# Designed miniproteins, single chains, continued (3): the designs that were tried, part 101

Each design is a single chain, and the fold is of that chain. pLDDT is the mean over its residues in the fold that is shown.

## One batch from the design tools (miniprotein)

Design m11511
Fold by ESMFold2-Fast:
Structure m11511 (fold): chain A 86 residues (1-86)
Amino acid sequence: APRDPAVIERAAKLLGIDPSKITVSTELAEDIVRLIEMYKKGEISPLAAIFALSVFRAVLLSDKSASPELVKAIDEEIAKLQEEIA
């Protein structure tokens, strides 16, 4: 699908990284945004969010275009969620 700058900028803002570091597809960026927003709205449990983010992390590591900054941002979100369930 064509790259959507608005989705990329939204993902970057939610993860606290530069939009140029969102080097994955628009579809993957949109899925990550949706997951984080669902968790922040309380629509999914922290444990479900950790599971889903861990799946995205595995996909990112398999995607040769994924930046180290993007992977680190996902790791930091997982760490925050792990603290929430403590």
Scores: mean pLDDT 80

Design m11512
Fold by ESMFold2-Fast:
Structure m11512 (fold): chain A 73 residues (1-73)
Amino acid sequence: MTDEELAEKIEKQGEEFLRNVEKEAEELGISPEELLRRAAEHLRGLAEYFKSQGYEKAAEAAERQAERLEELA
């Protein structure tokens, strides 16, 4: 999987996550805000991992998605 493919996957998965966040949070027994915060923290960690591997585009996509989720929480 290339850096560009990873970035596209992150963006697509982020949009799918946002469409389902309320339902997924209910199934997990937590608030949507708590799920958004957990997802954002995970994405920040993932961005640091991608940077360490040289996947700059994937890291940027993960950081942008994390910021978006933090804004919504």
Scores: mean pLDDT 84

Design m11513
Fold by ESMFold2-Fast:
Structure m11513 (fold): chain A 72 residues (1-72)
Amino acid sequence: MKVLTDEEIETVARLLLAAGVSREVVERLVEYIKSHKNNVETITVDGLKAVPGVGESAAQLAYSIVLSLTSD
């Protein structure tokens, strides 16, 4: 079972901001990821895209960053 640390979630936020995602959207994505941090396998592109105000590009980018932090 892969778990995200608070430091890894902070890294997701920093990378999203650096990629030009708005702070408001980043805050919503971070909240979603925090709610799923104890079971990273429940984080999906469709789940991220369902977060209010999150478009497909932001959802795909957030998912890619999470995969990078949890891949072997």
Scores: mean pLDDT 80

Design m11514
Fold by ESMFold2-Fast:
Structure m11514 (fold): chain A 58 residues (1-58)
Amino acid sequence: SSEEKAKSVIEAAKALAEQGDARGARTVGELGIREGKEAGDEKVIEAGREAVKLAEQA
């Protein structure tokens, strides 16, 4: 579901950011945005954007 996909993107980005892996967190966010746009899934797009913001804080 969109909710589960969005949750997975955020959880993965948080885990990578907590490890100091800013590049990994950003990559997860960018992938989420791309997949969300291709699927027309706004929740996944927003989760990807949030993941990119988490990468900036790592």
Scores: mean pLDDT 84

Design m11515
Fold by ESMFold2-Fast:
Structure m11515 (fold): chain A 59 residues (1-59)
Amino acid sequence: SSMVEERLRISIEMMQRRGVERDRMIEQLNSLLDGLVDYYGLSDEEKKKLRELIKKLLS
């Protein structure tokens, strides 16, 4: 798995352990993803795949 995917998975696990509400988790994860996209220089296609991963992991 990519480093970005691993960071997203860890963030989801931490938020679930803290009992963060689903809509707040989605908002925080999308904000984190935007920061990671900027930091790692990810393409729009990679960003799209990671947004779909977030949806799948929270389903």
Scores: mean pLDDT 79

Design m11516
Fold by ESMFold2-Fast:
Structure m11516 (fold): chain A 67 residues (1-67)
Amino acid sequence: MREEEEHRRRLEEELERSEKARKEIEEIIKKNGKMPDKSTLEEIAEKTGLSVEEVEELAKSVMAKLK
């Protein structure tokens, strides 16, 4: 009966990874003033352990927030 505790821990780890990815994306957008390229999103995904799709969604969210 550790499944719920393990799942909760994994969700917290995913949230931390998402926050790190979001900060990286925000810095890039602030510096360049535009959406990061696909290659840049792939690098962030590899660096943070998120999927490319998740990083793209975060980038869209950050773009909407900053504009």
Scores: mean pLDDT 75

Design m11517
Fold by ESMFold2-Fast:
Structure m11517 (fold): chain A 83 residues (1-83)
Amino acid sequence: MSIYEKLVEAGVSPDIAKQIADMIERLGYFVIDVAGNPVGITRRPGMIESLYPLTGVRGSQLGPDDKVRVSVEDGKLKAEIVK
């Protein structure tokens, strides 16, 4: 299943889901959170910075082993730092 399809299934609008999927595909895909919210997890600073307008998390906030969990809440992306 494509990232676009997963985002639409999670409740993101098709227009926003396409923009996010195109962005993830350009930067590389790393991990899907399987904890009930199927959106990407990454610690790659460049990908995190590119997603900052949607997540509110900057790569500079992360330590070497930190990850960003991205989920969908109320049609929007929600991001948290996982240590």
Scores: mean pLDDT 56

Design m11518
Fold by ESMFold2-Fast:
Structure m11518 (fold): chain A 76 residues (1-76)
Amino acid sequence: PRVVERFTVSGEPTVEALRKTLDDLRRTAERAVREVLGTDLRISDFEGVTELPSPDPSGAPPLVEVEVTREYEVAP
């Protein structure tokens, strides 16, 4: 199964913080599955980053939209 998440952020530091959170969640999920089921769980993330144009060149800061596709695979 795949899960797709989208969010909009301003600036590079926020994107890095979100990526760190996703990585922490991945490690927690892998550990939990290993402890409970005795199987290895692989989580693959694919992300795309799209910079949204400012609605006014003299106005709002640029926005960045990040889409993450997460796929879970359990070893047989």
Scores: mean pLDDT 56

Design m11519
Fold by ESMFold2-Fast:
Structure m11519 (fold): chain A 93 residues (1-93)
Amino acid sequence: MKMTDEEVLVFVLRQLKRLGVTDEQLLRIIEKSDGTPESIRRAALEEGFDEATAEAVARMIESLAQVLGTTIEEVLRMLRKIVELGEEEFLKK
């Protein structure tokens, strides 16, 4: 399957939602993060997720940065844009 970077970002956002992460919770996790997996895991725990879910969130964002060849900070910025614009509007870019 040939996916664009934008489609991969939307796919990962959908996986985060399947873990029970709401758009509002994701935005708070992004705001509390310092661009490390540990800061993402801590922010997810502060939002009330269990350790397994917080680890899964941190790992998915870290893996996404690796797949896209970018930083965690840039991935979080892109995920924020998808949440703020909506998936359909983001994919038009």
Scores: mean pLDDT 81

Design m11520
Fold by ESMFold2-Fast:
Structure m11520 (fold): chain A 75 residues (1-75)
Amino acid sequence: SVLQQLEQMSQQYRQLVDQAKEAIKQGDGEKAIQLAEQGRELALQSARLASEYTGQPVEPDLDEFDKLLEEGKKV
């Protein structure tokens, strides 16, 4: 179901944030950037799916991954 897909995407979002933070902590900026870009794409897809499902605009949550991208570039 669409609700199950949205729930799975929410779990993946959280996992990607945690993995990107760990990559930054380990000094792996390239891995952090890769994970943050995957997270941004997931957030955009999730917002689109949620908007279609609810019939109302859903704003993608990009802030956390945008911060992780900037942190990854500094490593």
Scores: mean pLDDT 88

Design m11521
Fold by ESMFold2-Fast:
Structure m11521 (fold): chain A 100 residues (1-100)
Amino acid sequence: ASSEALEKSFKEDAKQAAKLAEELRKKVEAGEGGRDDLYEAVLYEGVAKNASPGAIIAGAVAIALKRNNPELDPADLYIEALEIIGDEESAERVREIAEA
């Protein structure tokens, strides 16, 4: 029962991450967002794709660290979070955006 409730909670968090990623990409396409919004979109895409407790926690920690420490590079924070998740493809996408 508690395990099933926890799985349902993580699925809803992953679904919310997917929606946040789409909203951030639309913001950038509209000219209202920047590279930081693209980095955050890729992070949320990685969280949604992996849909695990570890992915949700790693993503949440990265976002909290950026919010509390605005001087930190969001690309570095989100690459580290995606590597912890094991999403090498999404981590590489953040690196490519940062190098462009």
Scores: mean pLDDT 80

Design m11522
Fold by ESMFold2-Fast:
Structure m11522 (fold): chain A 100 residues (1-100)
Amino acid sequence: MEEEERKRRLEEVQELFDEFVARAVDVLEKHGVTITQDGKLPKEVAEELAKLMEELIEELRKLEVPEKALEYLEKAAEALRNGDAKKAAEYINKAAEEIS
């Protein structure tokens, strides 16, 4: 029973991340942006992706995710806002590691 509860929460977390990735891809496609070697995003794209990340953080706060994971996602949102896609990806990966 308790194992099923934990599995259900992990599935819900995975669905939220998958939705974020799908929406992020849509934003990049809409603006004709490919993540290049420099990892820099146009300001408009950066702001849209940061907003999507902030929405993900709000939904994850409703679940029992580690505080450290939320901290990493907040840093990812800041990196996205600054146009640093590479740094944002690093923080997203760290957040996923904290969640397991």
Scores: mean pLDDT 78

Design m11523
Fold by ESMFold2-Fast:
Parts: sequence; structure tokens; C-alpha cells
Structure m11523 (fold): chain A 80 residues (1-80)
Amino acid sequence: SVEEKFDEALKKITEILKKNNIPDDIISYLKQLGDELRKMGITEEQFKEALKGFLDQLKEDYPNLPESTIKELEKIIDEL
């Protein structure tokens, strides 16, 4: 289901962010974003675009994130 895809993607992204010492505030924001999007009845494609926007902001705010980490996050989003 779309809900299961959203939960799985958010879980994987959250685990990667935690392993890379991304602050809890950013992780909380991601969880809040996911909850808001689910309440709106968003499509899989719209959810994917929202996560891409989050990733673009993450790259700007954390330019020292390893390229391998960014690619792993991109893969999770693209597999949605």
C-alpha cells in the first residue's frame, strides 16, 4: 500500500540520518512532514517530490554529508 511505502521510506531515511549524526530537530521535521503529507491523501509521486525537496535542503544545510550517503538517500526516494 501507499501508506506502507511511505512508512518504509521514512524509516530507512531516518536510520541513515541518525547514522550520519543529523540533529534530532531535522529528523523530527522529516517525521512531521511525512505525517502531514499522509493526512493530505498525497499520491506516491507527490510524496517522492516532497522527499526530493527535503533532500535538496539537506544537501544545502549539510554540505559535508558523504556523497555515498546522499546517493543512498536518493536511491530510497527513487525506488518509491
Scores: mean pLDDT 82

Design m11524
Fold by ESMFold2-Fast:
Structure m11524 (fold): chain A 70 residues (1-70)
Amino acid sequence: ARVTIELPDGRVVTIDVDPSATVGDLLERLKREFGLSDEQIEAIRRNLARLGYTLDTPVARLDGVLLVVE
C-alpha cells in the first residue's frame, strides 16, 4: 500500500508499506525514518482516531489517501 502524509512539520512524504501492515506499524516507521517526536506521533494517532482509524487498522485502507495532520 502507498500512503501520502503531510507531517506536522510541513513535509509531504509518500511511504510504500506492506498492505497487511497496520496504522501502528506506519507510525513506528514515521518515528524511526523521519525523526518525528512522541508528541508529533501522538498528534497523528489522535487525528487518525478522530477519522475512525485505530492502531490495528490495515494501512491498505489509507492507500491513495492524502492524510493532513495538525
Scores: mean pLDDT 75

Design m11525
Fold by ESMFold2-Fast:
Parts: structure tokens; sequence; C-alpha cells
Structure m11525 (fold): chain A 85 residues (1-85)
């Protein structure tokens, strides 16, 4: 979707390196890939399971209510896009 593409561009603009090609559909595999990218860029183990590094990264990207359930929900994605603009 357009929103997924904007999210990927926003993360890249904010300095997050993506290691997996994403086809523009936001699904469970895409979310795990984004979590791995956040973990890797903040010095964590890129296992795709939300951890403290994932929460810190989300807060730095503007998702101020991020939690260890680690779901990068639609609201969090919109906040990240807004932060990059």
Amino acid sequence: SEETKELLEAMKKLGITLFTEIDGVYDEETEKALIKALQSNFGGEPDGVPDEATIRALELLGATKAKLDGVIDKEAREEIIKTAK
C-alpha cells in the first residue's frame, strides 16, 4: 500500500537501514522485517521479536506509546511517517 511505502521511506530518511525487500503490503512478515531493521540499527539482535531496543527505536521515531507487545500498529506507523516529514 502507499502507506507502507511511505513508512519505508520515512524509516530510511530517519536513518534506519532495511535489509529485507518489502513488497508494499503491511502484513506479519513486513512487521517482523521492520522490527529486525530497528533492532539491527540500534545494536540489538535482529530476531524480529520486540525487545527494549525496538521500544527505544519506536519512541525515537515518534511512536511515543510503544509497548513490548511490539505491534507496529497503524497509529504507530502514521506517527513515524509524520516524524520523518
Scores: mean pLDDT 67

Design m11526
Fold by ESMFold2-Fast:
Structure m11526 (fold): chain A 82 residues (1-82)
Amino acid sequence: SMLSDSDVNTMSQDVSDGMNYISRTGTDDQIQQSLEMFRQVISYMRRHSPVDTVQRSVDFIINSITDPQIQQQVRQISSQVM
């Protein structure tokens, strides 16, 4: 079954909030775990949503990341899974 736009928007917001929280409070290992979770979430979205919807989600998440190093790592992961 396809994900709804509401599902994709909720997942994107949850990822953005979680990654920003972990970037401020987490250990290096927890940051790496959050990057792996980002990869898994985007891969899941790619299987259940149109590519344009997933690309907008990815762009939203990247632009929401406040830490420049984590933002760069998220961009690199997105290029591998998109």
Scores: mean pLDDT 87

Design m11527
Fold by ESMFold2-Fast:
Parts: structure tokens; sequence; C-alpha cells
Structure m11527 (fold): chain A 62 residues (1-62)
């Protein structure tokens, strides 16, 4: 039915969004680790990571 197709489309979109969110978190965490290993300031990257995690949590709370 059309309803089943629309539900499946939403499931696929959610799976893609989850993978993209995880890739973004992994990218920021890797950059923080590399910069800290070099003794560089990571305050902005940590703020960006916290903001991204907060936004994801807000979206998942819907």
Amino acid sequence: SMEELLRRRREIAREIAYKLDQAAIDFLQEQIKRREALGLDTSQLRADLAALQARIAEMEAE
C-alpha cells in the first residue's frame, strides 16, 4: 500500500540521517584528538561537537 511505501521511505531516511550524524561526530572527535596531541586549542571544536550532539538529541526527542 502507499502507506507502507511512505513508512519505508521514512525508515530509510532515518537510517541515512543516523549514519550522517555519526560520521559528523566521528569527524569532530578525530579532529579534537589530533589537535590535542599537537597541543593546539580545541575549545571551538568541543563547542561545535556539543552543539551538534544537542541538536541531534532535540531532533530525536520528536
Scores: mean pLDDT 83

Design m11528
Fold by ESMFold2-Fast:
Structure m11528 (fold): chain A 93 residues (1-93)
Amino acid sequence: RAEELARRAEEYLKKAEEYIKKGEEAVRKGDLEKAKQYIELARKYLIEAGRYIAELGRLDPERARRLSERLGRVMDELARVEEELLKEEEKKK
């Protein structure tokens, strides 16, 4: 069960990372609406990852801690892309 929760968390973190990269590319290409959609999808996947990590914490606190550290890093990446999106929106006003 702990292994399944860890695997689910990893899957959702990977999906979040993929959409963050797509969002960053969309910002670079000036497709700000598409960037917003990718950022929103990444946020949804991070929420799901967090749910699995929380459940995992009840069974395997150490593994949950390592996944929480990765979750934090991915959240920081998302915040960076959101900041770049805001800068590009500012330039187009």
Scores: mean pLDDT 85

Design m11529
Fold by ESMFold2-Fast:
Structure m11529 (fold): chain A 80 residues (1-80)
Amino acid sequence: MIVLTPTEIAVLQTIADMRGPVSQAAIARRLGRSRATISRTIASLAAKGMVRRTGNQISTTSAGAVFLTRYNIQRGTIQR
């Protein structure tokens, strides 16, 4: 059972919404948070296998994408 904090969920959603690798600076600006807060949150998500860091670029893993899909299904899906 994996439990994410609201900040971890917000960071993961932001990376997914940008639909590709993003920098920590871009995430921090989009969420209105400090780079230090975002850096710590990304480190926690990486430890949980939810994101991958390659140099200055952050992307979601398969596990992170699956988590976010399940989370978003519970927020209401408009069908037809």
Scores: mean pLDDT 74

Design m11530
Fold by ESMFold2-Fast:
Structure m11530 (fold): chain A 96 residues (1-96)
Amino acid sequence: ALEELLEELREREKELLEEAERLNKEKPDTPEFIAEMARRVVAAQAEALRRLLELGLLTPEEAEELRARLRAGVRAFAERYGLPAEVVEELLALVE
């Protein structure tokens, strides 16, 4: 179960990177492109945490620690790329 989930997550990450390369050719380094990529990555990571919790592979405490790290990562990314507050709030909501 865990090995299958990790393999699914690796395939999903690969798909997201391939789509990122495609979108970057169409809208390279725009704030809209950066925001859209952030939404996809954060949503995928939040879904992975939810599944791990549902499967009993994470305790609620471990899941909250990982969500806190994801929220910190979102804030750091937003500061680096100058994302608007509305986008940051949207990304943080995806982690809940």
Scores: mean pLDDT 74

Design m11531
Fold by ESMFold2-Fast:
Structure m11531 (fold): chain A 84 residues (1-84)
Amino acid sequence: LADALLTYYFEAEPGSPEYLAAKAAVDAVVERAKEVDPERVSRLMARMSAYRILSIVDDGKALSEEELREELRRIAEELQRLAE
């Protein structure tokens, strides 16, 4: 899931096969997680949005690629636990 989040939100071109595959994987987990705790999912998605803005506005000074991958892994773990 972490790799799918990275691909969908940060790496793949919108509409590419990689983007569509990653989007499908992310959407499936997010929809399942929303059935359990929609408020927590909303908060996790807000964190995703914040990291995406940081990656666009700041040239990696605030958060390294390794740190970004670790934060995405944490978000993915929380979403996956809710979806289980």
Scores: mean pLDDT 74

Design m11532
Fold by ESMFold2-Fast:
Structure m11532 (fold): chain A 69 residues (1-69)
Amino acid sequence: KAEEYLALGNEYYAKGDYEKAVKYYDLAAKAAPPGSFLRRQAYANAAKAYKELGDYEKAKEYLGLALKS
């Protein structure tokens, strides 16, 4: 379920494993219904993880996806 992927992303983010956090946040966003708060949160959290990775281009891209969700 999308909620389970979001929870896994949050766990990896808390551990500092931002690469795995992004993986699970992306899976959560894809599994979540279009227009849902969960999809928006998944993309926003992925953007935060990309910032931690220093990938500011991807962070901006995913923030844009969150705003469109």
Scores: mean pLDDT 87

Design m11533
Fold by ESMFold2-Fast:
Structure m11533 (fold): chain A 77 residues (1-77)
Amino acid sequence: MEIILEFSDGNTFQIYAATDEDLAKGLDGLVEKAKEQNVDLVFEYKGKRATTGEEVVALKPKDGDVIKAITSKQFTL
């Protein structure tokens, strides 16, 4: 599946995952990168918020869906 992350600045990042586990790992990698930059990263999908890849997977996003990536300050991928 493909999930599109949309950041508050309008930049997008595409995640390609074969499984829910791969999607969760990809998202957790971004959370870790945000922590290294001292940035809080929260995902929002259809009005629901998640802070981990497993929580995002639990929201059951569909292939091609957009998930908002909300950051407390500037975040570099």
Scores: mean pLDDT 83

Design m11534
Fold by ESMFold2-Fast:
Structure m11534 (fold): chain A 79 residues (1-79)
Amino acid sequence: SEEERFEKLWKEFIEKYKKTKNLADLEPVFIELLREFTKLSPELRKKYLPDIKSIVTFWKNIASPYYEEFEKLYKEFEK
């Protein structure tokens, strides 16, 4: 299911996030994570939204271009 796919990617992202300082290695996984996040049910999106926002804030603070992708997905989510 979309939920199982998201949870698997979430775990993989968190494991990489803890182990590496190389942002280029994290970028592809984060983008896939954001895309799968937007496919979740509204209840699961509410559950994971605070965690996603925390990570996006980190990417925004380091001026990552991936923040723009999140803003696009977030605007679609609010519809």
Scores: mean pLDDT 70

Design m11535
Fold by ESMFold2-Fast:
Structure m11535 (fold): chain A 87 residues (1-87)
Amino acid sequence: MEELKEITKKVDELMTEASRLVNEALEHADQDVERARELGDKAISVLEEAQKIAEKYPEIAKQVKFALDTVRASLDRRIAEAEARRA
């Protein structure tokens, strides 16, 4: 019980940080694609850390994996759209 509460809190903190980085990456995508990629990679790294911490708890791990997959798809699409706009 106590361990689950600590894991949930730490995962929530990492998810919040990743959300901040994703928003920053999306904001920079049209102006600086390289910076958007760097911020996106950092967000993915933070989510991968959250997934690793959540490994013992399938329900939490599933939520983190869903967020990770969603963020990857969103960033890939947004960066591709920004690059296409420059071409």
Scores: mean pLDDT 82

Design m11536
Fold by ESMFold2-Fast:
Structure m11536 (fold): chain A 72 residues (1-72)
Amino acid sequence: MDKLIEALRELGKESSPEEQKVLDFFIDVLRYVSSHADKDAVRAAMDGYIDQLSKTFPELAEKVKEIVEKYL
């Protein structure tokens, strides 16, 4: 989990202020879900957030998906 959060933060440093706010929100949700749910529920929640992100920031959504696939 820590490597996933770190990779998302590094992506945020290269992102616009609006994209960084969205990534910070996803990191907060990821921390909350990972402390209250199993890995399958965490993965399902992340897939849902990536789908929503793709409607506004499709390139960012693809990069987030690659990070989630690598570390989850």
Scores: mean pLDDT 78

Design m11537
Fold by ESMFold2-Fast:
Structure m11537 (fold): chain A 70 residues (1-70)
Amino acid sequence: KKELEELYKEYEELGEKIVNNPKASEEVRKEVQKKHFELLQKLDELSLEEAIKLLREKIKELEELYEKLS
């Protein structure tokens, strides 16, 4: 339970950092928002283990995107 909540919080914090970064293009901001909405839809349909795995994968994607802006 706590692991899923912590991972989701980390995902949201990374997404917010990318969207609020002045170096982010409009396309990057839209992509982050689209990915977030798609993630929320999928999480409603997944088991706990599948949701954790998906969140870890999506966090890595956002980390790579954030590093490119820094």
Scores: mean pLDDT 79

Design m11538
Fold by ESMFold2-Fast:
Structure m11538 (fold): chain A 82 residues (1-82)
Amino acid sequence: SQVQRQINQAALQGSSLTLAKLSDAMGRAVDTTLATEKTGTPEQAAKVKAEEEERMAKESKEALKQGQQLEDQQIQQILQQA
């Protein structure tokens, strides 16, 4: 049905937002870790890696939440129009 196609599109848009945010977070974490490994001590590199892993975990949870909120919002709009 038309409604089912619109719901599927909302889910894809939510997932796309989540993936875009996760890709950004991973890129920044990799760049920061590699820069520290080249210029810092082994202890500094290990600390930065741990800090970036904690940051990625928090940003991943937020990205999933924001993607789900976008999906839910669009589904509500679709159901109101149906």
Scores: mean pLDDT 82

Design m11539
Fold by ESMFold2-Fast:
Structure m11539 (fold): chain A 59 residues (1-59)
Amino acid sequence: MVTEAEKELEKLIKEYKLKSVEELRAKSRQDSRLQRYLIAVEVERGREEALKFVEEVLA
């Protein structure tokens, strides 16, 4: 089950070629679009489940 926020977050991770959660956090501090979608996924899933989603996309 994929929401629009999850879909857009996955696209941005792949577009920026991010390889780790640390790179994602660093990039989100500079990119408001990435930050907005990351927050949206955290709100929808909860923080721990959002982290698992990001780890799956990065794998």
Scores: mean pLDDT 80

Design m11540
Fold by ESMFold2-Fast:
Structure m11540 (fold): chain A 71 residues (1-71)
Amino acid sequence: SLDEVKERIRELKKELEELKKTASPEQQKLIDAALGVLEQGLASEDLDLAQSLLDSAETIYRQVLELKKKE
């Protein structure tokens, strides 16, 4: 449901904010982009759009984690 997607968006937002604390300036820009996408998802009343925005932010989150592993 839309409410379940928005709950997952709120959880991922908290994970991204925590990740940002140890992120490089370049990684912080990616995290900020993901946070912006999640805010659009929270404002959406369309389930498919909110899910797509969540999926996009999760992709960025995984990319930042992979960049950290290469250091």
Scores: mean pLDDT 85

Design m11541
Fold by ESMFold2-Fast:
Structure m11541 (fold): chain A 69 residues (1-69)
Amino acid sequence: GEGREAAARAAASRSGGGAAAGWGAYQTMLKSNNPEKGAEGARRAAEAAEAGDEERGMQLGSQGSKEAL
């Protein structure tokens, strides 16, 4: 549906722009300074993704689980 295309565009913007690099640096910074804050940052990111894209959030979640295994 429409949401899937909008979600793909949002993900592409993040991947293709400085946003992806900024997001990665943000996560790394939180993890290196405070593991607890790293978890909080991940939760915030999940909330932001959910607000814009449920389908993408589910795919990223399952991929993360697979990589964690």
Scores: mean pLDDT 49

Design m11542
Fold by ESMFold2-Fast:
Structure m11542 (fold): chain A 66 residues (1-66)
Amino acid sequence: SDAAKEAAIQALSDKLNQLTANKDADSVKQLLKDSVDEYSYLLTRAVDAAIEREKARLEELRELLE
């Protein structure tokens, strides 16, 4: 299931975070997290724009088929 898969990914992420913390790399870890958050935001915006473009294309096709 998707929930089990996400739980497994989270467990692996936690293990990687533990290894990073043990090497005293907290500042590097924080910078990486900030970069991931910014990338995630940009990706969400791009996906929303793609959905709107697809909706417009489908409306055009609907009009042509009438």
Scores: mean pLDDT 68

Design m11543
Fold by ESMFold2-Fast:
Structure m11543 (fold): chain A 85 residues (1-85)
Amino acid sequence: SKLEELKKLFDEAVELYEKARETGSQEDYDKAIEAVKKAIELAKELGDETFIASGYQLLAEIYRLRGDEEKAKEFEEKAKKITGS
């Protein structure tokens, strides 16, 4: 199912995020960002707000780790808007 595909894409994005945290390399951060964005786009197609919010939270963490506080804040705010927290 498309939901199973989304879960797989999200798991792959998390694995890339963990690698980027370990290496700190720009290439690994870029790969993680692209993987998360791909998962978010599928989540949007499916209307899965939980995965959209989780994806935005993950993007915020990645951007913070690479030193981009402005983008980190932007994605944190997008996630909060969806969760209503």
Scores: mean pLDDT 86

Design m11544
Fold by ESMFold2-Fast:
Parts: C-alpha cells; structure tokens; sequence
Structure m11544 (fold): chain A 65 residues (1-65)
C-alpha cells in the first residue's frame, strides 16, 4: 500500500544520504535527510524522522572533523 511504498522510498533515500556522506557530498546528504524527515512527519512518524536527521547530522559532523 501507500505506506509501504513510502517506507521503501525512505530507505532508498537513507542509503543515498549515506553514499553522499561517504563521497564527501555533505550538502546532498543533508538534502536527502530533509526529504526523509518530511516524509516521515507526513506519515506521523516523528520519532523516526528525528532519529534519521540526528544520525545523518552526527555523521556529517564526524566526517568534517
């Protein structure tokens, strides 16, 4: 159903964000993360949205150090 389709898209976006981080494309990684958070909030999954954003921001911060 629509929820399953959105969750699959969220997982793909998360993988793309991780790949962008590994390639040093921090702006793209954060852009993917913002899209993930928006979709999760639309689905009413605010805790998952916060977790994904925090994880990506921590990864960016660590790679920038």
Amino acid sequence: GPKEELEKQLEELQRKAVRALLEGRFDEALAYTEKIAELLKQLGKEEKAERVVKSAREAVARLQE
Scores: mean pLDDT 79

Design m11545
Fold by ESMFold2-Fast:
Structure m11545 (fold): chain A 80 residues (1-80)
Amino acid sequence: MSNKEKIKELIDEMLKKGYISEDEANELRTLIDSLTEEQQEKALRNLEGIKQAVDSLTDPAAKEFYARLGLKLLKKELEK
């Protein structure tokens, strides 16, 4: 599987869990399509880390907060 496919699967999972909006998911998918291979690897590692951290939390409010914060920081990093 390509890094782009893995990233899109993680975005879809986070959307399904209600951590992000559909609009936020679509913005990320568009951004991912413009990334270099190195940026894709970095994005994949960051998203996997965010998901692992969020999944380890028990408080739903904390899960949403950490997911949104992580994605906001990731977007900022990838928009350079």
Scores: mean pLDDT 77

Design m11546
Fold by ESMFold2-Fast:
Structure m11546 (fold): chain A 70 residues (1-70)
Amino acid sequence: SKMEEFEKEVKKLTEKYLQLYQAGKLSRDQAVQSLVKEIRKLAEEYNIPQEEMDAILLKAVEWFSQQLAA
């Protein structure tokens, strides 16, 4: 579905920004800010409702933060 494709792309974006942070290309704040901005842009392109986008964005940021807590 459109929602499943959106969630898949969000996961790819989250992994991309995690790799950029781990490679020292972006700070933690820069990685999170860029990730949030790209997820919001992607949600607009997929015409995802704000409530659904906010839930998926929260999960992506929480997963990213969990990877950094190691």
Scores: mean pLDDT 83

Design m11547
Fold by ESMFold2-Fast:
Structure m11547 (fold): chain A 56 residues (1-56)
Amino acid sequence: SEAERLTTMAMIMAMAEGVTPDVELVYEIFKNNDKSLIDKLSPVEKEIVEYLLSKI
């Protein structure tokens, strides 16, 4: 699914920055398009997720 693809990309990008991603939270954001959850992410994850959402 698109949500699984985006979550995998976010995971790879976060790990490249030395951050352990909250995979479940990131997946929920992409699956449900629930932007209210973005503020629960670390700053690095938030930047990555917002970048990926801008490409949809």
Scores: mean pLDDT 85

